# Designed miniproteins, single chains, continued (3): the designs that were tried, part 87

Each design is a single chain, and the fold is of that chain. pLDDT is the mean over its residues in the fold that is shown.

## One batch from the design tools (miniprotein)

Design m11003
Fold by ESMFold2-Fast:
Structure m11003 (fold): chain A 101 residues (1-101)
Amino acid sequence: DKIEKGIELIEKGLELAKKSGDPLAVKVIEIALKTAKEAKELVKQGKLDEAKFQLEIARGMVLIVLGVLKSTGGDPLAIEALELAIEGLDLMIEEIEERKA
């Protein structure tokens, strides 16, 4: 359930990034969404550690872009988009950790 909800939040983030017109926010969230969908397939295969590792890498990339936009006075909508993508990735990581317990 958290896997699907996480992907939905990343998709909403991508819509907001596209509305902002910020090309860096769009690109990094597109990468995060692709990674999230690939991680969902890894979870179905029982490859929980690999799925988590890929999601953590994507989260790191989104955090770097968020930091750049906040430091340079980026578009508030682009910042919101990146924060939604991080929330989605965090939900997916939480679900994977719960399945390992």
Scores: mean pLDDT 90

Design m11004
Fold by ESMFold2-Fast:
Structure m11004 (fold): chain A 81 residues (1-81)
Amino acid sequence: DPEAQRQLAMEAAGDIARMLVERLEKNRELVEESIAYAKKNTVSGAPKIGIDTAIEAIEEGNFDPEEVARRARERMAAALA
């Protein structure tokens, strides 16, 4: 079901973005390592959208996990349109 796959990808992107923002509050080194790993290893789809959205939010000073997760889901939805 394409719609179910779309929803799964959107949720994955949102979950990844939320996790990165939440982890920054608890462990900055793990977030920095996750970003470095993504840059060294080719990523695509939901992982890329989630990571890119978290990086942009962090650069904007936005540490609201739910807002960042929402942005990642919307970006993934747009990428799948």
Scores: mean pLDDT 75

Design m11005
Fold by ESMFold2-Fast:
Structure m11005 (fold): chain A 70 residues (1-70)
Amino acid sequence: STAEELARQAARALEAGDWDRFEEIAREARALGYEVEAVLTGETPTSSTFRVEVSRDGEVLAEAEATVPR
């Protein structure tokens, strides 16, 4: 689905440390009527874990996880 593809692309951008690409994906998602958010779900001294949520009209349609080194 489009939501699953957006979640996967956004998570990959975060894992790569490419926040500009994440914002680009979020902008493209908004044009399609979706919202993309990165929710911090865990932290260690060496990494942060985010859950990327893709939603429409307040419903979460797809999720993907990204772990980013500190």
Scores: mean pLDDT 84

Design m11006
Fold by ESMFold2-Fast:
Structure m11006 (fold): chain A 99 residues (1-99)
Amino acid sequence: MLHRVKAVIKMPEKIDLSKVKEVKVKIYDKEGNVAAVLVNGKLVEQGSIKIHAAVVTLTSDSVTVTVLTEDPDKLSKAEAEVTYLDGSVLKGEAEMEVI
């Protein structure tokens, strides 16, 4: 059965959406291994936990990631890295929660 797992990653400061070059999300398993890497909402790397679909939403204060997986209990946290056009970076993390 497919489950939705979501992290709402609160960023340390307001994001200027007009200046964003790239949004990178790394999802970790409970053993600390990288389960998935998403770049601009696209799955670019996947570990042993199958991610069937992913959606990344950017707002002025948060990066939200939602994934579909058969192994929802194996996911731990997501880290977001927002890179601006000038090369400056905002980072945040949040726990993955089954919805």
Scores: mean pLDDT 86

Design m11007
Fold by ESMFold2-Fast:
Structure m11007 (fold): chain A 61 residues (1-61)
Amino acid sequence: RSASELVRDIAKKLGVSPRQLAEALGVSISTLRRAAGETNGNMEELAKKLGVDPSVLSDLA
């Protein structure tokens, strides 16, 4: 599964675009894709890796 697919899947789950997800997390799309690939799309681990509070992801949903 590609990093691009993982980002797209996460954004779809949260009802936002990949761009909106990157903006909410305060990172570039490239950084988001790298972190998603390294965490295999786990949202809690993704937030932790980016140094973001997991509650930010809950606020998007």
Scores: mean pLDDT 77

Design m11008
Fold by ESMFold2-Fast:
Structure m11008 (fold): chain A 80 residues (1-80)
Amino acid sequence: MKIELPLEWLRTLARLVGLPVDGVFDEELLKAIREAIEKGDPAVKAHVASLQAALGLPADGRVDEEFLKALKEFAEKYNA
């Protein structure tokens, strides 16, 4: 299965968590996403579930360490 995530979802997530919209996948963005999910933000949760489905993971809208690692590695591989 081919996994491709549009850069637009990074901008959308950054905007939703109140970070600068620069399209850069960094640790600050990941931490903010995790905190937003923990607070029950429905928009961030929906985007995370969409990403989980694209990555072949259970689409429960939760951000665990394995999901974050897979997402970071994917972004680094395809954004460089």
Scores: mean pLDDT 66

Design m11009
Fold by ESMFold2-Fast:
Structure m11009 (fold): chain A 65 residues (1-65)
Amino acid sequence: VADEVAELIRRNASDIAASLATMALSVLKTHGLDTKENIIKVIDLLKKEGLISEEVAEEAKKLVE
């Protein structure tokens, strides 16, 4: 799920947003912290900071649901 979320953001957001998402989700996965709650928190943070659109955030959350 984390890899699918990172891929969606990579295809639909800026290079900086994609890099930040990939790094954050990769770190979560490596440490066994890639829970639905933590992945959603990363998505919400990127949206709050304006790094991804509302539509991209909604599609990413559907992958986690």
Scores: mean pLDDT 80

Design m11010
Fold by ESMFold2-Fast:
Formats: structure tokens, C-alpha cells, sequence
Structure m11010 (fold): chain A 87 residues (1-87)
């Protein structure tokens, strides 16, 4: 995709993430598997203008107990927002 298409997608995703974060009342979590994914996630967080926690797959997999459950819920909400914005 072109940089303009990427920028538009980031804006749409950011708007939806900001809406969902406001509804939950706490920072959403995004899990990234590569440096490229991390850079994209950081751009999305900046566009959203809200606090978003970015975790690597390794950091996410290292979580246990209640912390893992909470992170999984926040990741699910973020993914649902991204999917909605992609429509």
C-alpha cells in the first residue's frame, strides 16, 4: 500500500482505539511480533492520542495469572477495534 493509504488506515484505527479506550477507562494493549509491527503500533497510538501499552509477543507470553487475563481482555478489545476500523 502507499504511504497515504497507510496514514489513512492508521488514522481510522487510532480513532476507533481512542473510542474503545474511553469506554473501558483504561489503556488498551497491543501485542507486536516484529520491529515493523512495533513501529506501526507506535504510530497508531500517537494517532489515537490515548495511552496504549505495546507489548512484544515474548513479553505478553511471559505474563501469568490475573495480569495475563487482564492483558488478554485488553488485547481482545484492541483487536476488535482494529477489525472494525478496517471495514
Amino acid sequence: PSEEEIEEAIRRIGEELARVAAETGEPLVIVVESEEDRELAERIAEAAGVEIEILTKEEFDALTGEEKKKAEELVKRALEAVKRAAE
Scores: mean pLDDT 78

Design m11011
Fold by ESMFold2-Fast:
Structure m11011 (fold): chain A 81 residues (1-81)
Amino acid sequence: SLSTAQVLAVLQEVLGELLERRRASTDPEEKKRLLEAMRLVGEAVDRIAAGEDPEAVAAELLEGLRRIDPETAERFAALLA
């Protein structure tokens, strides 16, 4: 089972990586996509903080990230393994 602390730590790491990628990017479409991914990660943090099941929130976030930025989805999945 994934602990609340473990999932939150992974979400903070992914959020930091997304912020760095967005700052480094010169592509407006990539910047927009990364901002959308950052919003999904932030929503997941808020939901877990509100007491939702970390495993359920992580699974929904992974599906959302796959639609927006597959690279971030692969990274998130790897960090949870």
Scores: mean pLDDT 88

Design m11012
Fold by ESMFold2-Fast:
Order: sequence, then structure tokens, then C-alpha cells
Structure m11012 (fold): chain A 61 residues (1-61)
Amino acid sequence: SDEERLAQYKAFFEALAKQLGLSEEEIQRILDAMDEAYRATGDVAAAVSAGIAELQRILER
């Protein structure tokens, strides 16, 4: 299901962010951005794009 795919992508982003040394707050921002995009669109690809965008914003600082 799309919910299962979203959960898998969220787990991937969490693992990646932990490996990059991001804080729990920063990891939660990524996951929240993904959840918001999915609620707005119903599209897992939109959630993944939101996760990437938030990760990029965090890493730019």
C-alpha cells in the first residue's frame, strides 16, 4: 500500500539522517515534512520530494 511505501521511505530517511549525524529534532522535521506532503497530496513521490527538500535545507546550514 502507499502507507507501507511511505513508512519504508520514512525509515530510510531516518536511517540516512542518523548516519549523517543529524539531531533528533532535524530528523523529526524531515519526517514531518514527508507526512504533511502525503496528507496534502496522497502521493508518496511528493512525500519523498518534501523529505529531500528538508534534508537539503538542514545540510545547507
Scores: mean pLDDT 88

Design m11013
Fold by ESMFold2-Fast:
Structure m11013 (fold): chain A 67 residues (1-67)
Amino acid sequence: SELAAQGGRAFRAGDYATAARLYEQAAEAHRDNPAILGLIYRELARAYAALGDEERAARAQALSAAV
């Protein structure tokens, strides 16, 4: 996914807010693909955790396990 790749680049650059937004868009683009969606939610949880958003990180982690 191009959006997930862009999210990964933003995360590595330390731009966690941009990474979270791009991973959210990637999750929407791949909602019909459980394997890719699970990976995206895992990365999204990491981005939220890096932002200090523990609630959204926990939710994304749970979604990663559900798909």
Scores: mean pLDDT 86

Design m11014
Fold by ESMFold2-Fast:
Structure m11014 (fold): chain A 98 residues (1-98)
Amino acid sequence: SDAEIEALANEFLLLYNLPKSLLPRIKAAIKELLENPDTDVEELAKKYNLPLSLARKLKLFVRVYKLKLSLEETLELAKELEIPEEDALTIWTYYVSS
């Protein structure tokens, strides 16, 4: 839903202290990830003009929230997305504290 996408986008902006000016692009990228879960990170970054590192984190963030991933599942997916373990732990800890 639009409300779910907006809530996830705002949580992502808060987690990484990102400017509110990014909200429309982050919302559009989240919508793409919910409709097409297998969207390539490089393609997502190019389409929504996001840094590649941010697009990787966004894909992990959306998967953690949507699929309610365990710590172990989060760390496994982070490895596939080439995200450092500490960044994956940050996302998962934020999710379980929400």
Scores: mean pLDDT 87

Design m11015
Fold by ESMFold2-Fast:
Parts: sequence; structure tokens; C-alpha cells
Structure m11015 (fold): chain A 85 residues (1-85)
Amino acid sequence: MEEEIERLARELTRILSQKFPDIPKEELFQKVRDILTELAKKYPLELIREIAEALAHYLVTGKIPESVFSKEAIELAKKLLEELK
């Protein structure tokens, strides 16, 4: 669990640091890791992975393919993005 959360947090931080270069990478990593850890208390790991991938798609392409991701993952990914602002 913890290693997977850290892996997802690192991948999201890499993408976020490209989009928000003025925010320290360590601060972004800590914030993302904490949010994913809180989500992991409520949701299964499979959904956490889906949320992270949906958010990564949104950050890179500006859109989330609804045919690939569940509505719940899309909504939670958007909420995570809002909390990172």
C-alpha cells in the first residue's frame, strides 16, 4: 500500500512540477502524498490508481477520457486538483 501511494505521488508530482514550476517539488510531493494517503483510508487501491491516472491525463492533455475512467474516479481526480491549488 505505502509503496504504491508513494509511487503515485511521485508520478503526479513530476507532472504537477511541470505545470506549477514556482511551487517547490518537495511541497507538491508532500501535499499529493497526504491527500492520496487520506483517500486510501476510504477507497480501495484500484480506485486510488484510477484517480491518479485520471488526474495525470487531465494535467497532461486538459481532458479526462470518460470511456476509460469511472465517473467516481473523474470526480475525485477533479477534487484532488482543486485541493492542490
Scores: mean pLDDT 77

Design m11016
Fold by ESMFold2-Fast:
Structure m11016 (fold): chain A 69 residues (1-69)
Amino acid sequence: MLEKQKKALELRDKGLEYMAQFTAESMKKAYELFRKAKEIDPLSGPVFGAMAGSALTAALALQQQEAAS
C-alpha cells in the first residue's frame, strides 16, 4: 500500500515540476505523469484526474499561443 502511494506522489511531483516550466510540451508531459499517478493510486484518482485535466487544458492553450507567434 505505502509503495503505491509513494510512487504516485513521485509521479505527481515530477508532473508539478513540468507544469512549472509553463510550455505546451512540458504541460503534455505533466498530463501523462498525472494520468499514470491516477492508475497507480485510484483512491486519489479525483485529485490526480483534476491535475491531469488542468495540465491538458494548459497544454492546448499554450500550443495555440505558440502557433500564433
Scores: mean pLDDT 80

Design m11017
Fold by ESMFold2-Fast:
Structure m11017 (fold): chain A 116 residues (1-116)
Amino acid sequence: MSHEEKLLEAIKKTLEYAKKGDLEGAYDSAIRALDHAIEVARDEGKEDLALQLEIDLGMVHILRGVSKLLNNDPELLKKGTIIALEAVLKAGEQTPSIPEEIIELTKEALEEVKKL
């Protein structure tokens, strides 16, 4: 399965978890989505973009660890999920191999997370 297909699956899962109010599930699937978006950017030779996305991913991982120490603080989970989804949108806008379907589903997931 390609990184693009894995990205699509991860975004669909993020949207599913967000609609169910499962902020932890949304967070963990958004991390997977961002990881696959980074690999798509690298495959397209977008090294500066991939580096920027890796920095966003590092921040998301740190916030996840901190949230666990704070009994899964919903504000931190919401912030980290938003950072991850906004990073995926950035990848989608700058990487032509990421289809519009992924961009639109990521926007929907972002709106659902903001409601939590």
Scores: mean pLDDT 88

Design m11018
Fold by ESMFold2-Fast:
Structure m11018 (fold): chain A 74 residues (1-74)
Amino acid sequence: MSPAVREFVRLLAAGRYEEARELLERMSEEDFGEAVEVLVLSHWDRLDLAEVEAVLAIEDRKERARAAVELARR
């Protein structure tokens, strides 16, 4: 797991959703993909797969980061 993805998971566990969103906005596409994969693996029973696919399809970095954090809140 990349350092950025580890920090993202730590922020989510701490309820620091705003900081987690800001971190996702700054991530490479590779790190963002890994972060979403970790969310799916950790919360598979709570996540809608169609919403996960929709998040991965978002091209705007700010909007995709916001959407990914909203998935983590469920």
Scores: mean pLDDT 77

Design m11019
Fold by ESMFold2-Fast:
Structure m11019 (fold): chain A 74 residues (1-74)
Amino acid sequence: SRDDFKQLLKDASNKLQDTYDKMKKEGKSKEEIRKELTKLADDYFAKVEPSLTPEQAAQLRAFLKDLVDSMVSR
């Protein structure tokens, strides 16, 4: 459902944000943070993609990319 997809986007956002906050507190570089967030996003996408429509998969991929880019360019 659309509600399940919205929850999935929230879960992805929360996981990436938690990882970002942890790594930033640990003094990791922007490069290290980008690498880890990109890996986490790719791993998450691979796990959930088989349960998504092609349209939802495209939306999630774009969302994850934009989120990582936004976090590391702050």
Scores: mean pLDDT 83

Design m11020
Fold by ESMFold2-Fast:
Parts: C-alpha cells; sequence; structure tokens
Structure m11020 (fold): chain A 100 residues (1-100)
C-alpha cells in the first residue's frame, strides 16, 4: 500500500537524521553506520514480510538510539540527547506502523 511506502520513506529519513546527528556529535562513524545498517535491514524485512526479523531490527535500532542519548546526557550535551531521544521514539512509532 501507498501508506506503507510513505512510512518506509519516513523511517529512512529519520534514521539518516539520527545517524547524522550521532556522527556529528561523536565524531565516531561506527554507531552512525550501525543505525543506517539496522534501518536498511528493518526495511528489507518489512518488504519480505518477515515481521519477526523486522521487530528484532526495530528493537536493536531503538536500543542503539537510546544508548546514544544516555551517552550524550552523561556528557552534559542535553539538547543533543533530547533530539536523539525524540528521533528514536519517532522511529519506534513508525516501525510499529510499518510492521502492522
Amino acid sequence: EEEKEKIIEKIKEKAQELADLVRRATGDPATAQAIVDLAEKFIKAIKEGNKKEAYRYAVALTMLGLAAAVEFYLQGREDEADRILELTLELMKLADKAIE
């Protein structure tokens, strides 16, 4: 359905925003690349109708985003941590809609 395609495109957009923010803030591309990789694996699982794998990748992506937010809170980077948290929660909601 067209709506599902729009949700997938939003997931790509928000995952890239999250990855770019993490990369810029940390200077370490590893976590940013992992975010992009997990989002691509999630999208592939959705397209293949594999709800179990999609859910696992959604959980992994969420955990990674939350871990990044906690790290920035610990560094006193509250504005960046808040943005990462918001993007991570938006990605969770979009992933849930895509699985349904």
Scores: mean pLDDT 83

Design m11021
Fold by ESMFold2-Fast:
Structure m11021 (fold): chain A 85 residues (1-85)
Amino acid sequence: SEELYELARKAVEQAFADLGLTLSPEELDRIARELAEKAEKNPVGLAADAFIGLSKMDELSARERARVIAEYLLAVELGIVKPPP
């Protein structure tokens, strides 16, 4: 949905900004659409993948870490997981 896309877009922008990473409009749109579709079809899977990613952050590239953070932020926004402490 458009609402999920906008929430995913904000989560992706925030995650990349928090890590000091540049983000192209094309990359932003691609990742936001992927996360929005995942949230729509399998919200529990979105949350599970975020937690698995968080457990492996030291093994991930900076951009992969940003994507994991975006998935976590989106899952929190959707009420699937509790807000970060």
Scores: mean pLDDT 84

Design m11022
Fold by ESMFold2-Fast:
Structure m11022 (fold): chain A 66 residues (1-66)
Amino acid sequence: GPLVVLTAKEDVTAEGEPPLHLPRGAQLAVEGSSVSVNADGTLTFRLAGTGRTYTVPADKVEVRPA
């Protein structure tokens, strides 16, 4: 599916295996179809090309079309 860009708005750790430590302004290519905003205020995504799934606070990231 199409890729989107996830940008860290502040220093944040995306929880997964292995965890991703994202400094402010870091950008990741993620699978657009994988992006889900959860009721608890987190956002789940799949990192492009890896098949790995991560969860991050939704308010600490922006998702934009690639």
Scores: mean pLDDT 84

Design m11023
Fold by ESMFold2-Fast:
Structure m11023 (fold): chain A 85 residues (1-85)
Amino acid sequence: SDEMLQRIGEELLKAELARRESDYELAQEYYVKMAELAVEMFPDDEELREQYEKLKEAVENKDWKAFEEAFLKFERRFNDLLLKS
């Protein structure tokens, strides 16, 4: 829905602002929240769910590189789904 997409955009903006201030831990929290909302929007997409789980695992392991890799794959899949809807 338009409302869900707006909420996703708000969390993404918060993450980008935190990242610009070098608050990477806060940025990760907002990226994970954004990913959670995106999975709720496309609950049957296995790739989105897989990358969301990898994002959460990367946060728990404090692995920023794994987080970035999972986020890029998540973003590409989410954008592909939005363009097809």
Scores: mean pLDDT 86

Design m11024
Fold by ESMFold2-Fast:
Structure m11024 (fold): chain A 72 residues (1-72)
Amino acid sequence: SDIEKELEQALKEFEEAVKNGDSYKANEALKRIIELLKKYKSDELFEKVRAHLKSLGREDLIDEIEEMIKKE
């Protein structure tokens, strides 16, 4: 599934950027994740992103992303 591959790639880039302290790359990867979630509006994809952000200690971003996705 192309969508899952794109999301996995963006999540991997976000995780690597966070671990390396690269705020610019982390922000770019996050924008890509939001774009994919807005485009496909999949609960399954959102739960995957939610789990990843929680594992990284970035639960604060979950509510922000959810608001951005639901804004039409």
Scores: mean pLDDT 78

Design m11025
Fold by ESMFold2-Fast:
Structure m11025 (fold): chain A 94 residues (1-94)
Amino acid sequence: DREKKREKILENLSKHVSKEVAEAILAIIENASDEEIRKLLKKAGFSEELIEAVLNSKNGKLPSEEKLKELMEKSNLEERGVLSVAILSAEKNE
């Protein structure tokens, strides 16, 4: 049942983002290891700077407002979406 729900979430996300981005989003929501998330984000073509921002945000270490603005301006819609999910995931765990 849990695996079927994961597959449906991935299928639905993959209609709007690449499969690699969908898998990264799901891994962040499921609180997967930093190593697993980093591997998925690298496969999706994310920059090292953006990967570190996503991982730090997931772990409650939010970037400064100036740095967040810079990252968002340099990022495409999928990259901005992943960073937003990481920030929201950290807030929910407080």
Scores: mean pLDDT 78

Design m11026
Fold by ESMFold2-Fast:
Structure m11026 (fold): chain A 86 residues (1-86)
Amino acid sequence: TKILSDILNALRKQDYDELKKYITPETVGALLNILHKSSEFGKLIGLTDEQKKDIFQFIYENLPEELLKDPYIKSLVEALKKYFNL
């Protein structure tokens, strides 16, 4: 789908202005899941672990607290925090 393609392109380019548009209730789960799967499989989005950590920190800092109450979003955040030793 176009949304998935747009998220993948924003991640690969580290386009933080574009990534911020996907930090919404509808799309943040997909964004975090792509980072989580990339961390698990190592090469999915072609970014280094340091670049992925920087992107995750940006997402986490811009994530509304209300979205962290969602068990699915919370589980992805906790998995990524553990992976990056945060």
Scores: mean pLDDT 77

Design m11027
Fold by ESMFold2-Fast:
Structure m11027 (fold): chain A 99 residues (1-99)
Amino acid sequence: MKKLEELLKKYKEESEPEVARILESHTRILLEVKEGKMSKGRAIGVISLTIAVYITTGDYEDAKKVAEFVKEVAKLLGLEEIKKHAEELLKDVEERMEK
């Protein structure tokens, strides 16, 4: 998946090393969902928890970046439910940044 590798590389270049590792981990999770090796619900749970941690620590830009990345990867892989969930999380992060 050349497009997936290019997307991951782009986001990693714009991210601190810790966030880059999170993006790599989430890429593996979404690929495992696509391959039938992980449930969509479990993947959604892990994604939600990761973004919640960034929100709790005040790292809103990193929370936004993870949500945007997951949305783009889910779109590329045809994972519509995960894409929709990432869009809802992104909206929540953006609303928190306005307060």
Scores: mean pLDDT 84

Design m11028
Fold by ESMFold2-Fast:
Structure m11028 (fold): chain A 80 residues (1-80)
Amino acid sequence: MGYLIKVDKDAPREDIIWVEEQVGVLAIQRAVDRLFGAPEEEIQARLDKELARLKEWAKERNIPFEIVEVEGDDIRLEVV
């Protein structure tokens, strides 16, 4: 399952950059976990936890933020 992480273009630039960095880290971490043979359910549980943290971060900062599940395997940022 892939994820599209949408953040408001009117959010502070440093916050958008931070989210882009977090998205990159999540994509790399999942790829590394798979490469080292971690069970998919454990990989998904870790991903779910980190995605929940991003949602909480955005909520605390009143930043419009949405995570959309998409077909494929990419984890990507979209500034909207």
Scores: mean pLDDT 86

Design m11029
Fold by ESMFold2-Fast:
Structure m11029 (fold): chain A 65 residues (1-65)
Amino acid sequence: GEKIFNEELSKFPEDVRNKLLELREEAKKKYPNMTITEAIENDPELAKKYVDIGEEYIKYLKELE
């Protein structure tokens, strides 16, 4: 849900957080009656953006090791 999403966002670097917030706003704009997860599952372009953000986050984590 939105509560868990917002709590997890606080753990990410600012650039990753901003991209996730932009994805959330795009999902709400295109699919106002869907959750973020449902929008990503139904829209290949949103799913691709989500994967790309995840890959950037994994890269960030590897640089911290």
Scores: mean pLDDT 74

Design m11030
Fold by ESMFold2-Fast:
Structure m11030 (fold): chain A 75 residues (1-75)
Amino acid sequence: MKEKAEELIKKSREALEKGDVRAAATYVLQALLLDPSNPEAIELAREVAKKARYLGLNAISQALEDAVKRGEAAR
């Protein structure tokens, strides 16, 4: 499970670097579903949520913020 979450985190970072915020959000949300308390996934989700909000992707930003809160509560 951790190996799959780490792969998804890597894909999310690559998508974010390419400016694909939607793909980055999809990958990091999947990583948080597999490992909700993963600190790298939580931090990356916050970064993606910030960029999504600036682009007007409010539903994506909200989903990421909700996933982060759930992950932090699971620590």
Scores: mean pLDDT 80

Design m11031
Fold by ESMFold2-Fast:
Structure m11031 (fold): chain A 96 residues (1-96)
Amino acid sequence: HMSLEEAVQRAIEYAEKAIEAMKNGDYDKAVQYFLEAVRAASTAALEARRRGDEEKYQLFVEAMRYFSEAQEAARNGDFDKAIEYAKKAIELMKKA
């Protein structure tokens, strides 16, 4: 299984790769990277819950929602919204 720290780093890494893919016009790849970021944030949320850390759990769940919004924006070709939501999610992952 993935540690909480590894899951956080993975989510941030995939989100940054998704932003780069968006900037390069590779929307399909950006959608896939945002999906990987959602999966990693989900793993981080589950690990925080196992540790009884409800504050971190809530931050990770909120980050998952922003990554999902970024994925939907990327799928719809909404470049600015995809990057905006991705940056918000990255900030939440870093706060945890």
Scores: mean pLDDT 87

Design m11032
Fold by ESMFold2-Fast:
Structure m11032 (fold): chain A 95 residues (1-95)
Amino acid sequence: MALEHMRNGDYEKAREEFEREIARAPSARRYLRLGMTLANLGDYDGAVEAFEEALALAPDDEEIIQSVELTGATLAGIGEREAAERLLELARRAR
């Protein structure tokens, strides 16, 4: 299960499973989890795209907005400034 793979640190398997789940039935939560998984894999461009899709499907979902803000803050803390700025701008525009 994708969420279980993510919890166990198997981000590659989590990515593959979330991509399969999205192909069958797209949802804001699945795009959010894919974005978090891609960020952990260092695919920051993919992470931003997944978060954009999550917010497009659920623009007023406070949990999604907070998760995007937290991911942006985390990336800023590790020096990934460009990706962090893009995520924080997405969250700001959703508010």
Scores: mean pLDDT 81

Design m11033
Fold by ESMFold2-Fast:
Structure m11033 (fold): chain A 68 residues (1-68)
Amino acid sequence: GPLEEVRKILEAAARAIKLAEEYLKDYPDGTLDVEIDGSIVTATVSTDDVKITITVDGLTGEVKIEVE
């Protein structure tokens, strides 16, 4: 039902943020941006040297991490 879907999305957001916070320990001057589009949560850590994009699907539990 709708409440279970909301819970899954919030759990995905919490997971994406925790993963982003681990990268921020190595990049203390980095910025964090979090976006939610449907069931997809995207956390982006941006620095002068690197961009890290963490994508978590709240419905499937799939996690993708890209480093540029």
Scores: mean pLDDT 84

Design m11034
Fold by ESMFold2-Fast:
Structure m11034 (fold): chain A 86 residues (1-86)
Amino acid sequence: SENEELVKKIEEYAKKFEETHNPVYAYKIQLLGKEAYEKGLEEAIKKVEEVAKRLEPKLKEMDVDNPEYQEEVEKLRAEAEAERAK
């Protein structure tokens, strides 16, 4: 089920974000959240909302000065922008 798979991926990325403080996982969660809303996946939407609330106070503690994390974030942004341009 798409709901089950997406819920698992969202939770997985949330845990990785909590472990690493790598902003790439926060952006991956945003992308999965967009997919959940576009497809109307109720359980995945609930999971995204729960995770967003849970991670909100931790977003200010992101390791934004790590050049490796910055590079991954820029790659994700470039991919998302290229997809929108189609």
Scores: mean pLDDT 76

Design m11035
Fold by ESMFold2-Fast:
Structure m11035 (fold): chain A 85 residues (1-85)
Amino acid sequence: MAIEKEYEKKLKEIEEEKERLLELLEKSEKELEKKVEEEIAKDPEKAELLRALAADIVESLRRMIESIYKLEKENLEKKYKEKLK
């Protein structure tokens, strides 16, 4: 079997895993936004703080996911670089 096919399969698996985590994060973001608005309704003075904290948490998680999968893709490419030639 061609080494290129193995590389493409593993790359696709990494991309699919990243997409699943980003979809979970998006769903969690919507749930978090809803909970934040419920808490703001109870304490409007905290509106800016709660929205900023929620945004920072989601942004940090998104950046972490992207960084992890970028590293995984780079490591996979390096591992197969010699085999692909």
Scores: mean pLDDT 80

Design m11036
Fold by ESMFold2-Fast:
Structure m11036 (fold): chain A 64 residues (1-64)
Amino acid sequence: GEADFQKAKELAIELAKVWAELQKALNPEAEVKIEETEYTVTATVTYGEEVVTKTFDVRKVFPR
């Protein structure tokens, strides 16, 4: 239901934040950006010349 989708989205946001926090713990000067769409949460970590992204698709987390 919609409540299950909302819970899945909240979990995806939390996973993105935890992943970004882990990257920042390893690289304290890293810049972190979290971007949300209807179905995805993307964490972007930038440090020096390197950019690393991780995307969580809510539709893959939420069983149909």
Scores: mean pLDDT 77

Design m11037
Fold by ESMFold2-Fast:
Structure m11037 (fold): chain A 95 residues (1-95)
Amino acid sequence: SMEELRKQYKEVAEKILKNAENILRGMGYSEEEVKRLTEELKKVLDEIVDYSVKNNLSVYDTELVMRNAVDLMIFQRFSPEEALEQAKKLMDELK
C-alpha cells in the first residue's frame, strides 16, 4: 500500500540522513554547519518521499534518487532547490 511505501521511504531517508550527517562531520564542518546542512537535506528528502508516493516509485528507485540528491548537495554544493529540481527530473525518468 502507499502507507507502507511511505513508511519504507521515510526509514530509508532517515538512514541516508544519518550517514550524510557523519560524512559532513568527517569533512570538518562545525556542529552548527552540520545541523544546518542536515536540516536542509531533510527538507529535500521529505519532498522526494512525497513525490515518490504520488508517482508510485519503487523503494529502490527512491533510495537511488535520495542518495544522488545528497551527493549533489554535499559534494557538488548544490542548493536544496537545485538538488530537488535534479531529483524530480530523475524521478520523472524512472516512472
Scores: mean pLDDT 88

